# Ledger of designs, part 8: designed miniproteins, single chains, continued (5)

Each design is a single chain, and the fold is of that chain. pLDDT is the mean over its residues in the fold that is shown.

## One batch from the design tools (miniprotein)

Design m16248
Fold by ESMFold2-Fast:
Structure m16248 (fold): chain A 66 residues (1-66)
Amino acid sequence: SERDALLREAAARLEELERRGVLAVIQGDTATLQELQAETRALIAEVARRLGISPEEARRLIRGYT
């Protein structure tokens, strides 16, 4: 379904952001960490908007696919 495709794509993007975050921590790159945190919030907000649900519920659904 479109919903399942959206959630799987969002989960894959979240995993990539988390992987980049680990590298930024190792490198002490605080600016990159702040940028990745903003991208994560934007991703969750976009999924919430597309599905007509709260950001908290979108985060929970995405986590179920990660």
Scores: mean pLDDT 85

Design m16249
Fold by ESMFold2-Fast:
Structure m16249 (fold): chain A 88 residues (1-88)
Amino acid sequence: MDEEIERRALELVEQFYNTNDLEKQRELLGELYRLAYLEIHGKEFPTAQEAFDYFFETVKKKAAAAGKELTEDEIIEKFKQILKEDLA
């Protein structure tokens, strides 16, 4: 990973763990997914909101295929737990 992208991702993760505001969590998750998608696929989402929407729809579709519906809050909490385990 580019050092600047890595540093920015770590800052976003720290902010994500330290907030209980759902709108702030959505923005931070969108920025994190945007950075990850750029690194993995070489394509940048124009906004954090578009990255979040794509991530949310992808997770929701996979959950529905498994016979589950996930709320936005449940998706955010699962992602928070994964990031905490892998990056903190």
Scores: mean pLDDT 70

Design m16250
Fold by ESMFold2-Fast:
Structure m16250 (fold): chain A 70 residues (1-70)
Amino acid sequence: MSKVTLSERELKAIGRAAQRTLNNEAGGLDEGAFRSALEEELGRSLSDDEFNQMLDSRGLVVRDGHVVGR
């Protein structure tokens, strides 16, 4: 698997995507909604590997279709 070193911009994008997802999805950080918000904040599409590496770099994981802390 490729390792991703996140820029400050990418780290801020993760934070903004999380806030946007919480504002739009009352049930918390839905995986699909969070991925879409993150792609919008970055201005590009993410591969599954890139998305998973970004989550991992922040200590996040997908459980029951939601993005949560490990």
Scores: mean pLDDT 70

Design m16251
Fold by ESMFold2-Fast:
Structure m16251 (fold): chain A 73 residues (1-73)
Amino acid sequence: PGPPDPEQVEALRAALDPAGREVLDIFLERWPSGDTEGAALEALVRMGLLSREELETLSREELLAKMRELAEA
């Protein structure tokens, strides 16, 4: 996994509200680790939008659905 696509990042940032932009910034901070899903999940946990219990209980499909829901909120 390389760095995120700058054009996609700019488009997403422009479409997001302030809370979504904060989540995006936390996500990008962990992007160099090469685990984009793990980076997003950790960002949600640090923001208080996802609990550790939910991270352990929810399936990958459910976690991705919750991430999309939070990004749209």
Scores: mean pLDDT 66

Design m16252
Fold by ESMFold2-Fast:
Structure m16252 (fold): chain A 80 residues (1-80)
Amino acid sequence: IDMKEVEEGMARIAVGVSIIEARNLGLDNAAKIIEDAYNRAKEKTLKSIADEIKKLGGIEVDKNTILAASDKLIEKEKEK
């Protein structure tokens, strides 16, 4: 694991947490905007980042919810 991979993982975690938090607050429109913006910005790297997060283990905060959000972003990326 190098520092760039850790930094990428943390950035993805921050995005996932933001989406989950917005939904938990009932801000579905804000969550959708964040999700769409991330999908546009992250081209085809979403799968690679999700795989790195799974390998990091100890950096995962609220692992199941973050991975679920990441998987949803990957699913939307596949459709686009």
Scores: mean pLDDT 57

Design m16253
Fold by ESMFold2-Fast:
Structure m16253 (fold): chain A 100 residues (1-100)
Amino acid sequence: DPEKKLREQQQKYVEDVINNSWPAVIEQYRAAGKFEVAELVERIRNVETVEELRELLDELEVSPELREKILALFESPDEALRVAAKGLLVRHVLLKYTEE
């Protein structure tokens, strides 16, 4: 299936970008003493299945509206939308747990 192979190549590219960028973000929060935020961001980065995402959404008490939006993006065949889903969840964590 040529279309499946192309999607797998796009997924690998997106994963490579996340793996290069996420360590710097996580380290920044650890350096600031925000260990709980750093661990949550790392857990979000490591989500591979819809089941893992649902468990994390339940644990973080995400609103029904935001939960539906995140799940819809993550269930998309577009890897960029799956990354966007993780980004929305990270934003929720940052807004809830890094209050200034």
Scores: mean pLDDT 71

Design m16254
Fold by ESMFold2-Fast:
Structure m16254 (fold): chain A 66 residues (1-66)
Amino acid sequence: ALSAAAQAAVRAALAEQRGVPAADITVSQTAPYATTEDGRPVTASQLIIRFADGETLVLPAVRVAA
């Protein structure tokens, strides 16, 4: 998982870009899952960012070769 400081920084940056309060932005990270990229096994997770208006962004957070 990202540190609390890193999550707070992401919320603050998006709040500034979107012109919305940081409290209206939810940042969560998916549990690590096994997947395949370019034919090789990897463990991955994603950041899921939700805004009060229902808009959602999905960003890559962590990816390591299995």
Scores: mean pLDDT 73

Design m16255
Fold by ESMFold2-Fast:
Structure m16255 (fold): chain A 73 residues (1-73)
Amino acid sequence: SQFDKDGKESAKASVILEEKAKEYEKQGDTRKSTLLLTASNILKSSATLGSKEAIEEGKKEGEKEVKEEKEKK
């Protein structure tokens, strides 16, 4: 359903933003890191509109995408 698609996308985006926050933290940019982490938490809440299954799939896809992008240096 559309709600599952939206929930999956929000969950995926939340994982990607959380990882991006870690990258900024490594650069010493604590302010940007905190803002991205806050945005990630908001998206995690929004993902609740989807089913538990869709949220889990979104998180998995986000984690895989982050790892693949880092390996694609």
Scores: mean pLDDT 79

Design m16256
Fold by ESMFold2-Fast:
Structure m16256 (fold): chain A 97 residues (1-97)
Amino acid sequence: SAAVEAAKAAALARFEQAVSHFSPDVKAQLLNLFAQAADAVIAGDTAAAQQYLQQLYQLLYDYYVNEQKLSEEDAEKLAQALTGFAEGLLAEVAAAA
């Protein structure tokens, strides 16, 4: 469990850096969803992990469209990129579990 907790903490720190430019409320929601996805991965609950990642994607998309006033195409691209980054970090957590 110590190696898993260290991997989770490292993944959370890297994700927090990636979302540092978001508004405080959006950043808090993104970090909470990512932490829940990491816990689901550690528990072996791939369905729950995918649901949290989908919610994370939707929150990012809505932020880019509504707060940043980006086009749907640009919002999709950025939301996909950051969700993909989160998936990569979760794969590192899974490897430690």
Scores: mean pLDDT 90

Design m16257
Fold by ESMFold2-Fast:
Structure m16257 (fold): chain A 94 residues (1-94)
Amino acid sequence: MASPRLQRGATLYRTGLFTGDLKLLAEGYVLMAEEALRQGDPETAKALAQQAIDYARKAGDKELLQRGYRVLSEAYRALGDEEEARRYEQLAEE
């Protein structure tokens, strides 16, 4: 069963695509990346988090940018890259 986070992420992503709303795209990518981590897919989570970070920067949304960095940190840790995980964890706290 799709999680509420995945369903919300997909809805926000689709709405962002339809409207061109960069913040909705960033939020959609963050939610989908968080769900990919929960399902044990850190490679997909990393790719989705990188998209979330790009759109959050373009939208000027610091909260979404920090959330993207947190997901990216967790994805790197799951992939065994502890140095990159620590780097993005620090960026998420700025």
Scores: mean pLDDT 83

Design m16258
Fold by ESMFold2-Fast:
Structure m16258 (fold): chain A 62 residues (1-62)
Amino acid sequence: DAAAAMANARRLGELQGQGLGIATGDPEVTVTVEQVGDDKLRVTITAGDKVLETVSPLANMG
């Protein structure tokens, strides 16, 4: 069922809509979103010396 995938994609879009630079007085936090293939998104979060990567499925099973 595509409903869960669409909900996940929507949530990612909301997070991205807050801007790609998150600064709250702590080290600079940069969020980069990269599409991997046609149905996957890779989100890279860089906070100072720390780098976190997350791969999430993008709804392409229309």
Scores: mean pLDDT 56

Design m16259
Fold by ESMFold2-Fast:
Structure m16259 (fold): chain A 69 residues (1-69)
Amino acid sequence: SVQEQIDALEAQVAALDARIEALRETRRHYEALGTPEDLRMAANLQDEIDTLERRRQELLQQIEQLRQS
């Protein structure tokens, strides 16, 4: 059903939210250490966060499209 598809996508969004938060905590750790190498690691983690946030937005758009069908 459409509702089962929405529920599955919402579960994927929740999993992405948890992963994004874990990466943000790791990024904050490297930012706190403050060496140039640690700050580069923090920047790399931000790039991964940005990628996951884009995937999250794509899933939310799919949910909205299914609700409108």
Scores: mean pLDDT 91

Design m16260
Fold by ESMFold2-Fast:
Structure m16260 (fold): chain A 74 residues (1-74)
Amino acid sequence: SEEEIEKALKEIEELAVRTYLEIAEDPSLSQEEKDAKAAQISAVAKEATRKLVEEKADPEEVIKEVKERLQEIK
């Protein structure tokens, strides 16, 4: 449903922001590494949005994929 898609989009945004903040505050990473990881997070969120809105993919499967991809970026 559209309500389930909207809820999933909000969860994806919250996951992306949280991951971004964790990376931004990591003292072991250079600024160049932080910028590269931030770009990867944005790409993950954009692709997830496309799958939900354009392909009508299952929200639970998309959220699972986002969590796995964001974990790999960390």
Scores: mean pLDDT 87

Design m16261
Fold by ESMFold2-Fast:
Structure m16261 (fold): chain A 88 residues (1-88)
Amino acid sequence: DLEKLQQRIKKTRIMFIDLIREKTGDSATADALKDYIEGKISFTPEQLREMLARLKEIRRKLLEKEGGQSLLIIFVENEIARIERELA
C-alpha cells in the first residue's frame, strides 16, 4: 500500500527532525522543516535557500559531534538534496 508507505516515510522524517532538535538544540530550524514537510507552510526560493544554508550548518555540527556518517547525517543530506532539486 503506497499511501501507507508514504505516511510511514513522513513519520520517519519527522522523527529524524526531532532528533536534530535534540542533538543540535536548533528548535527553530526543526519546527520550520517539520511544517514544510507537513505542507503547513510554503517557502519562497529565498526562504528555501535560507533553509538550505541552515541544514548545511546542521550537517557540519553533526559531523563534528559524531565523527562520521550516521543515519541522522544521511537524513540531513537527503533533505538538502530535496531542497536543491526544488531550487533547480
Scores: mean pLDDT 80

Design m16262
Fold by ESMFold2-Fast:
Structure m16262 (fold): chain A 88 residues (1-88)
Amino acid sequence: SEVIEALARVKRLAQEDFEKGKELGEELVKSLQQTYDDLKKEAERAKATGTEEEAKGLEGQANAAGLSLQTAKDFVKAIEEEARKAAA
């Protein structure tokens, strides 16, 4: 939900000002990458020192964050490709 709303803002901004929209998209990807990396590290820590339930919960969160990250990366790439085609 929040990721879809953020991506919609990136698209609107890119339509008005491509450079600013791309910058917003890249900042979103960076934020989502950090969240994914942090959750992945927490899941590995939980496997070593936590409960099985904690580890599984964090793995699920990391997987969801990874999907959001990939969606954002693909979306930013699509905006770049559309802009490239429009300039040709």
Scores: mean pLDDT 84

Design m16263
Fold by ESMFold2-Fast:
Structure m16263 (fold): chain A 90 residues (1-90)
Amino acid sequence: MEEYKQFLQDLAKKLGEIENLREEAKKSTDPEKQIELYKKIIDLGNEVIEELKKRIEQSTDPFFQEQLRLLIDTVKRIIDEVKKEIEKLS
């Protein structure tokens, strides 16, 4: 129980950091700074995906596994969108 609470808190913190980095990148007028921030989002997003995959592997709850898979899909979409933004700025 406590382990899952900590996991959810850490996950929420990382997702919040991704959102803050996206907002900072959109407000930036420096293309180099925007690319740097977008690369940080990709790195953090990949860390979140790896943590989610580990939790799926450790879980026997099909409902929880499905919720984590949906989160992986959401984070992958964010990474893909951010990669397209980098391509536009390069």
Scores: mean pLDDT 83

Design m16264
Fold by ESMFold2-Fast:
Structure m16264 (fold): chain A 51 residues (1-51)
Amino acid sequence: TPTSPEQELERRKQIIGRVLNLPVESIDPNASLIELGFNGGTRRLLESRLS
């Protein structure tokens, strides 16, 4: 069954963790890209993964 935005948050955290090489649990889903440590390259990767 499709469930909650919580599961979409987990997917987003997985993608961010992969892009930034960080454990998912260290990623704050409500933080800005700058706060998460994104730069031009990693932001491009995130955009590709999230569409």
Scores: mean pLDDT 69

Design m16265
Fold by ESMFold2-Fast:
Structure m16265 (fold): chain A 80 residues (1-80)
Amino acid sequence: SPLEQQLLELIARLDELVEKVEAGEVTVEEAERQVQELMDRLAALFEQAAQQGFTIPPELTQRLFDAVQRALDALNRLRA
């Protein structure tokens, strides 16, 4: 589904951001901006799923939460 594809793309973007943060390729300010943008996108996609009656597969939900946690952990390490 288009919504499932958008969630998979969001995971890929979160993982790419983690890689760039860990490589020192982004500033704290840029990383914070990108994390906020991706989190806003995630919230919008979950709201869209609920409105459409789309059940997000549990495996995809788990992968998504894991990707978010990795991004937040990377950002917190960058800030320290």
Scores: mean pLDDT 85

Design m16266
Fold by ESMFold2-Fast:
Structure m16266 (fold): chain A 81 residues (1-81)
Amino acid sequence: SELDELKEEIEKIVKELAEKDPALAALVETLRARISDEEELLGYEAVAAIITAEQKGDTELAERLKELARRYGEALRKEKE
């Protein structure tokens, strides 16, 4: 499913970050938990992760996280009646 693909992508990001920036890795991991619980919004955790990545100069990661948030919102919308 789309949600499973999003969780797998987050897991890959977390693994890539775990050795370089464990705090950011932990923050990104919270997004996976929210997707698993099908939370209405990824919340301020997604915004915090995106801003932190941009501030650290990792613009690719920031854009990747923005796309993940967009895809999650779109997937939830498709589940509406």
Scores: mean pLDDT 75

Design m16267
Fold by ESMFold2-Fast:
Structure m16267 (fold): chain A 113 residues (1-113)
Amino acid sequence: SNKEYYEELIERLRAFADGAIDYLRSVADKIIEELKKKGKPEETINKIRELYDEGVAAIRKAADEGIEKLKEFYEKNPNISKEELEQLFAEMVNRIAALADEYIDKLKEIAKE
């Protein structure tokens, strides 16, 4: 049913955001390990931690906003097509992916200091 499909897309969006956060954490952890091996000051390491926390918050916010949009569109039109739901879902996934990439690039830039 359209309702089951809508509920599946919400679960998939949450799972995608969790995966994006896990990937961001993996990148941040590797950068911190490398900076420690290079004897970089704690201030530089703390900048990575702070930027990671900002990235996690941004991804979670984007996922929450995306879920709310999916919910509102479905509640306003329960007969919404699967194609329209898939298009909206793809837009939310792309937004989360773009945020993860943005914060990974920022983390790598600090690592060059």
Scores: mean pLDDT 89

Design m16268
Fold by ESMFold2-Fast:
Structure m16268 (fold): chain A 74 residues (1-74)
Amino acid sequence: SSLLEEGEAMLRHVYRWAVEQDLSPEKMREMLTAVMEQHVATIEDPEEREELREHLERLIEELVERYEREWEER
């Protein structure tokens, strides 16, 4: 739970910063993916690592897709 909560909080923090900087959706995806990979790399159990990764990847897709829609209409 705490690892998931920490991962989500980190991604949302980076998302907010990227939006404030008017970064492209592509750059936002790169940054969110890099942060996720660093976070999941701290998990020693491969199965737990992959479960956390899959959850955070879904969040990244949601955040980037939302921003892509807004970006196209700018």
Scores: mean pLDDT 85

Design m16269
Fold by ESMFold2-Fast:
Structure m16269 (fold): chain A 95 residues (1-95)
Amino acid sequence: MEEFEKLIEETKKLAEKVARSFLDFLRWVNEQWKGEPLSDEQLAEEALGMAEGVTVALARIAARKYGLTPEQMEEIIKAARDAAREAVEKALAEH
């Protein structure tokens, strides 16, 4: 169905933006907090974990609103996870 494909694409775009925003936020936290500094790669993994939490919540909302199956929910989550990782990897490479 066209609505399901739209939900996948919209969630991917949101996951990309959220992952980049979380990476920027965690870089700021890493600069403010004293102690052993973390690498960009370590901060990226934390940002991806935070982004996945957001996309899982969005997929649950979509499932309730549109009557999605568990398999459709998992497809949205996987697509968003892959998109977020690609976006973060590009951001790290663009330094």
Scores: mean pLDDT 84

Design m16270
Fold by ESMFold2-Fast:
Structure m16270 (fold): chain A 87 residues (1-87)
Amino acid sequence: SMEEIERLLKELLVEVLELADEKNVPQEEIDALIKKFSELSKLIHDPNASKEEQLKAAKEVQKAIEEVLGKNERIEKLFKELLELIE
């Protein structure tokens, strides 16, 4: 459901921001990740966007997070749930 997708996006953003703070990630990199989350959220709410476009964007956001923060099991689990809801 859209409500579950919105919940997962919020949980993901919180986890990402907390981990970024713990790792002392530069604010410019944090701002770039926030922008990617904002763009993904807009795409998820766009009635003209295909599921394929939404899945691709979600995977690209996951990759961007992993490049900045490394792999995190909780973030990976939340993305798996998000991808399954979009499919």
Scores: mean pLDDT 86

Design m16271
Fold by ESMFold2-Fast:
Structure m16271 (fold): chain A 108 residues (1-108)
Amino acid sequence: MKEFIRQSTLRMVGEAIRVMAASQEMPPDVQERANKLVLEALRHFQKGTDAAEQGNYEEALKHLDEAIRKLEELARLAEEAGNEEAKESAEAMKRVVEELKEKIKELA
């Protein structure tokens, strides 16, 4: 679990940086919303991983579900803005969260 969380965190941070870089090509108000959604998703991901490390799997799954919701909103925002790179990175972040969620379910 610990190494899987570490690898998932590195993947999440890498894709988040890619979203933020791609979002610079969006209008300022859209860029601000995109950056807020990325940060909220990362916050929920961190709370989810912290809960999982403590063995609190129900709380972990709630936070990971919230991270998924924020990333789905981000992907829609990027699609509406015509930013394919930001959309692809948001979807990649969502896959990382879903993979961690499934691994936690196997341990619960």
Scores: mean pLDDT 89

Design m16272
Fold by ESMFold2-Fast:
Structure m16272 (fold): chain A 91 residues (1-91)
Amino acid sequence: VEELMQQVADHSRQAGQALQQGNYIEAALHLGEALLYGGKLIESLGGDSSPVLEAAKELIEAAKKGAKKEELEELLQKGDDAFTASADAVR
């Protein structure tokens, strides 16, 4: 659990830094990884990780295809919303 929380925090921080630098592809990849670890954390707490894992997959696939900034930003918002909603439901 502690390791999963640390991975979520580290990848979220790296995504934020990449966004600040205008590096949307790197930001999308880091947020996708944060969502994967976040989904595993939600599962370990007895929650439903499916929305988070699906959002992570969509974001990573779009980033790998070189999607435009606007599409990546929308997928980043979708992933964050899925994670916060699922995390709130666990506690």
Scores: mean pLDDT 76

Design m16273
Fold by ESMFold2-Fast:
Structure m16273 (fold): chain A 82 residues (1-82)
Amino acid sequence: TEQLRQQAQQLLDQGQQAYMQKKYEEAIKLFTQAADLFLQAEDYLGASTAYLLRALAYDDLGDKKKAQEDYDKALELAEKAR
């Protein structure tokens, strides 16, 4: 569980670097992998963060529907973490 969380955090950090370089498709892929590992670790706050960052990348690509779906999922996961 802790190892999955650490791997997810590394992928999240790599996704943020890709996002900063405007490599939005690469960032989305990395945030997706990070979210999957956070969910496997039952780290709902980590998963929420990954969905939020993926929503921002979708928003920058103009995919408003996928961005909104990820914003909603991030909120759901943040509530579950309480």
Scores: mean pLDDT 90

Design m16274
Fold by ESMFold2-Fast:
Structure m16274 (fold): chain A 93 residues (1-93)
Amino acid sequence: SIEVLGISLERVGGRLVATLSVRQTTEARPVTLRWVAETPEGPRVVASQMVYMEKGETRTFTATAEDASSVLAVRWELLEDGKSQVLATGEVR
């Protein structure tokens, strides 16, 4: 499993920059990290990547949403690789 150490959201001009710091607490496994911008029209995936972390490893991930004016919140999801099963999720506004 993955432990969340911190999350932040910064507005930089017309962009939202979301930062997530996590630590892998179990054995190494590939997971998909997906960043979702919540908009009035519904959720929009802004970034998706497979990540691999060793046990005890700490990493910081950053995602940018280009049109910040319509974004209400940024949600992150950690998914089991190749599946839609959500292992962990969080949100920042």
Scores: mean pLDDT 72

Design m16275
Fold by ESMFold2-Fast:
Structure m16275 (fold): chain A 86 residues (1-86)
Amino acid sequence: AAEALVQRAIDEAMDILLNTGNRELVEGLRRLVAELAELARRDPAGWVALDETERVMVDFLLSGGALESARWLRRLFEEARARAEA
């Protein structure tokens, strides 16, 4: 189900965000977001997963006052959406 895919994406992204250090976090998020973008090219559930994963992560970062990290994350997801549309 699409809901299960979306929840798995959110869970994986939050695990990366909370449980990895600087470089591993950046590389892990880039990899996950690229995988979701590739999925979005062939499955509309991938688009829902991109949107919901970004929303949950950005909300978490903003609740902690991490504005610069939230801006970086939004740019990462914007680049991924552009890649999925190409």
Scores: mean pLDDT 82

Design m16276
Fold by ESMFold2-Fast:
Structure m16276 (fold): chain A 120 residues (1-120)
Amino acid sequence: AMTLEELFDRALETIARHLKDPEAAQRVRELARQLFEDIKAGKATVDEVVEKVKELIDLIVRHGDPATQAQAILLLYQTVLLLVNRYQPEKAEEVHKKIKEIVQKYFPDLEIPLASLEPP
């Protein structure tokens, strides 16, 4: 079975591969890894997670292939929620709500899963 860390690293590389600018791809890797470590350490506030995800979405929208931007953002969204639910579950609902609002601003017709709103 794949570990959560292996799943995250695979998701991150998949997202980065959709970026046209190598410097933007490297920035996405740096921000996403920093966000992962902060969440894993229990140090991330809801606002810090939301702001970093917003910056990551902006980079994907600005530098990503238009045909794959929605898929890359959905993968980022699902991965961040999985991490928050695992390491900081008390923040998962608020993070889900705020990130969903950001994603819907860029992709209003994108269906976003409600899995993070299901009780354990």
Scores: mean pLDDT 76

Design m16277
Fold by ESMFold2-Fast:
Structure m16277 (fold): chain A 73 residues (1-73)
Amino acid sequence: MEEEREKILEENARRMAEKHKEEGMTFEQALEIRKEVVKFAVEGLEKAERSFLLTFFGMTEEEVEAALAALRA
């Protein structure tokens, strides 16, 4: 699960670098930006994520708690 998160982060960084390549964005720069965005989203939206996961994904409270723990790990 953690390894898959690193892979997703790297793939998203590649997409971001390709999208903004014409503007001079490198993969390394995109990877750093994506790490900051994910960290900000996890920390900033952690409070809102519980309601979102419960209503949008139809998760139980226990499943939401496990998912939030996985996001932090």
Scores: mean pLDDT 61

Design m16278
Fold by ESMFold2-Fast:
Structure m16278 (fold): chain A 75 residues (1-75)
Amino acid sequence: MERVVEAARRIVELGRKIAAGENVEENEERVREIVEGLSEEERAIAHALVAGLMAGLSEEEALRAALEKAAALAA
C-alpha cells in the first residue's frame, strides 16, 4: 500500500515538473518506469490516487477513495 501511495505521489510530482517544462524527457521516462513497475491492480489504485491528489484531496482521502473503488471493481 505504501509503495503504491509513494508511486502516485512521485507521478504527481513528476507530472507537475513536466507541465512546467522541467526535464520533460527524463521525467516522462521516470513516470513510465514507475508505472511499468506496478502490477495491474496497483496501476488502477495509483491512477485513482493521482486523480484524487490532482483534484486537491488529501493523501488519506485519495487513498480511501481509490481503495473503495478498487474493492467495488473486484466484487
Scores: mean pLDDT 78

Design m16279
Fold by ESMFold2-Fast:
Structure m16279 (fold): chain A 97 residues (1-97)
Amino acid sequence: DWKEYYEKGKEYAKEGKLDEAIDYYLKALELKPDDKEILLGYLEVVEEYARKINSPLLPQIEELREELEKAKTEEELRKIRLELEIIYGLLLIEEGL
C-alpha cells in the first residue's frame, strides 16, 4: 500500500505536479509516518511548492531538510515530521488551501 503511494508521489514530483505528489506522499506517510525516504520525498516537494509561491517559510523548510538528511533515529524522524506537518499546514493557510 504505502510503496504504491510513495512511487506515485515520486513520479508526480518528477513531472513537476507538486499538488499530486504531495497528495500521494501524504497517503504514504499515513501508513509509514517516520520513514526517512518518504519524509525526504515529501519535504523536497513541499520545499519546491514553498519556492513557487514565494513563501517566507522556505528558509525553515531548508533547515528541516538539513536536519532530515542528518537524522539517524526514529525519535529524530518523528520530531522532523511533526515540524514539517506544522509548516505545511501554515503553507496551506497562506494560499487558502
Scores: mean pLDDT 83

Design m16280
Fold by ESMFold2-Fast:
Formats: structure tokens, C-alpha cells, sequence
Structure m16280 (fold): chain A 69 residues (1-69)
């Protein structure tokens, strides 16, 4: 199945916002742009999911499907 660039961008926006909100709720200060870039790097195959933040790793199945689509 072919996933569009727009679908990958929307998934990255959603996942990065969820990760940022979770981390900030725990008192961890993070940059939304850096988190989004990390999510996109996994989707683009530039970074293995195991090298991403642990909270991003919770989305491993979805991110790998997006990468391989």
C-alpha cells in the first residue's frame, strides 16, 4: 500500500504532539520541532526507531509501517 507524503506528515504531526504532551505532563521540557524531526527521521528511514526517544519507540509498529509504505 502506498502512503502519501501528506499522510506521513499528518502522522508525524500527531505522534510528535502526543509525545510532547506526555513528556510535558511529566515535567520534561522538550522542543516540539526536535521531537517532530526525530519522528520524521524514523519514518524516512534515516534513523532506526531504537535510536529515537523511548516515548517515540511506543509508536514503533505504526512508524515502521509508515517507513515501509
Amino acid sequence: MVVSKEEKEEAADRISKEVVDKLRSQGIDVDEDMVRADVMAVIDGLKPVEKALPEIQEYKEELELLRDS
Scores: mean pLDDT 81

Design m16281
Fold by ESMFold2-Fast:
Order: structure tokens, then sequence, then C-alpha cells
Structure m16281 (fold): chain A 68 residues (1-68)
């Protein structure tokens, strides 16, 4: 999926700092399930994701919300 691609691409760029393989992954998944709009806003304002388009951030949040 597009969201998974965005997530993995950012994980590859930030080895050891990205939540895809780190402790941030599970908590980010939980945040997406509880408050997807709030998470999207936080990611949009994050330095790590400043270069992502609205569509890419939305796709990533949508994918995170499906992970359990």
Amino acid sequence: SAGREVWLRHSAAYHGEDAAGGPGGPSLVGAAARDPEGLKERLRLSELFKDLSEAEIQAMVDWLSTQT
C-alpha cells in the first residue's frame, strides 16, 4: 500500500531513529487507531515529515491504523 511504502521509505532514510522498527512503532499504531486526525496533524508539523505531501501523510496514517 502507499502508506506502507511511505513508512518504509522514511524508516530506511532514518536508520535507528524511525519508529518503523523501533519502540515508536507500536505507540504510533495505537495513536492512529485512537485519534487518526490528531496524529496526522502532529506528523504534518513534525520535522521528520516536513517534506511529505498531505496525501503521503494521510496514506501513512491510514496504513498505521490497520496495523495490530
Scores: mean pLDDT 61

Design m16282
Fold by ESMFold2-Fast:
Structure m16282 (fold): chain A 66 residues (1-66)
Amino acid sequence: GDAVEQIRAGAEAAARGDAEAGGRLARLSSKKGMTPNKAGAGAAALAVHLGGDEEAARRAAELSSQ
């Protein structure tokens, strides 16, 4: 149940320019049973929701996939 909260926090940090937070989140999401593809999609959606543009969404997805 916490994986979504971790993804949200990472997407917020990534949208603000903190690439390391996004990477940490992707690893945590994998450990919690979420696939990297799902984590990346969630991070991208949240980056856009937080007012980021398409580029911010791509960055969040890329970081969450690693």
Scores: mean pLDDT 60

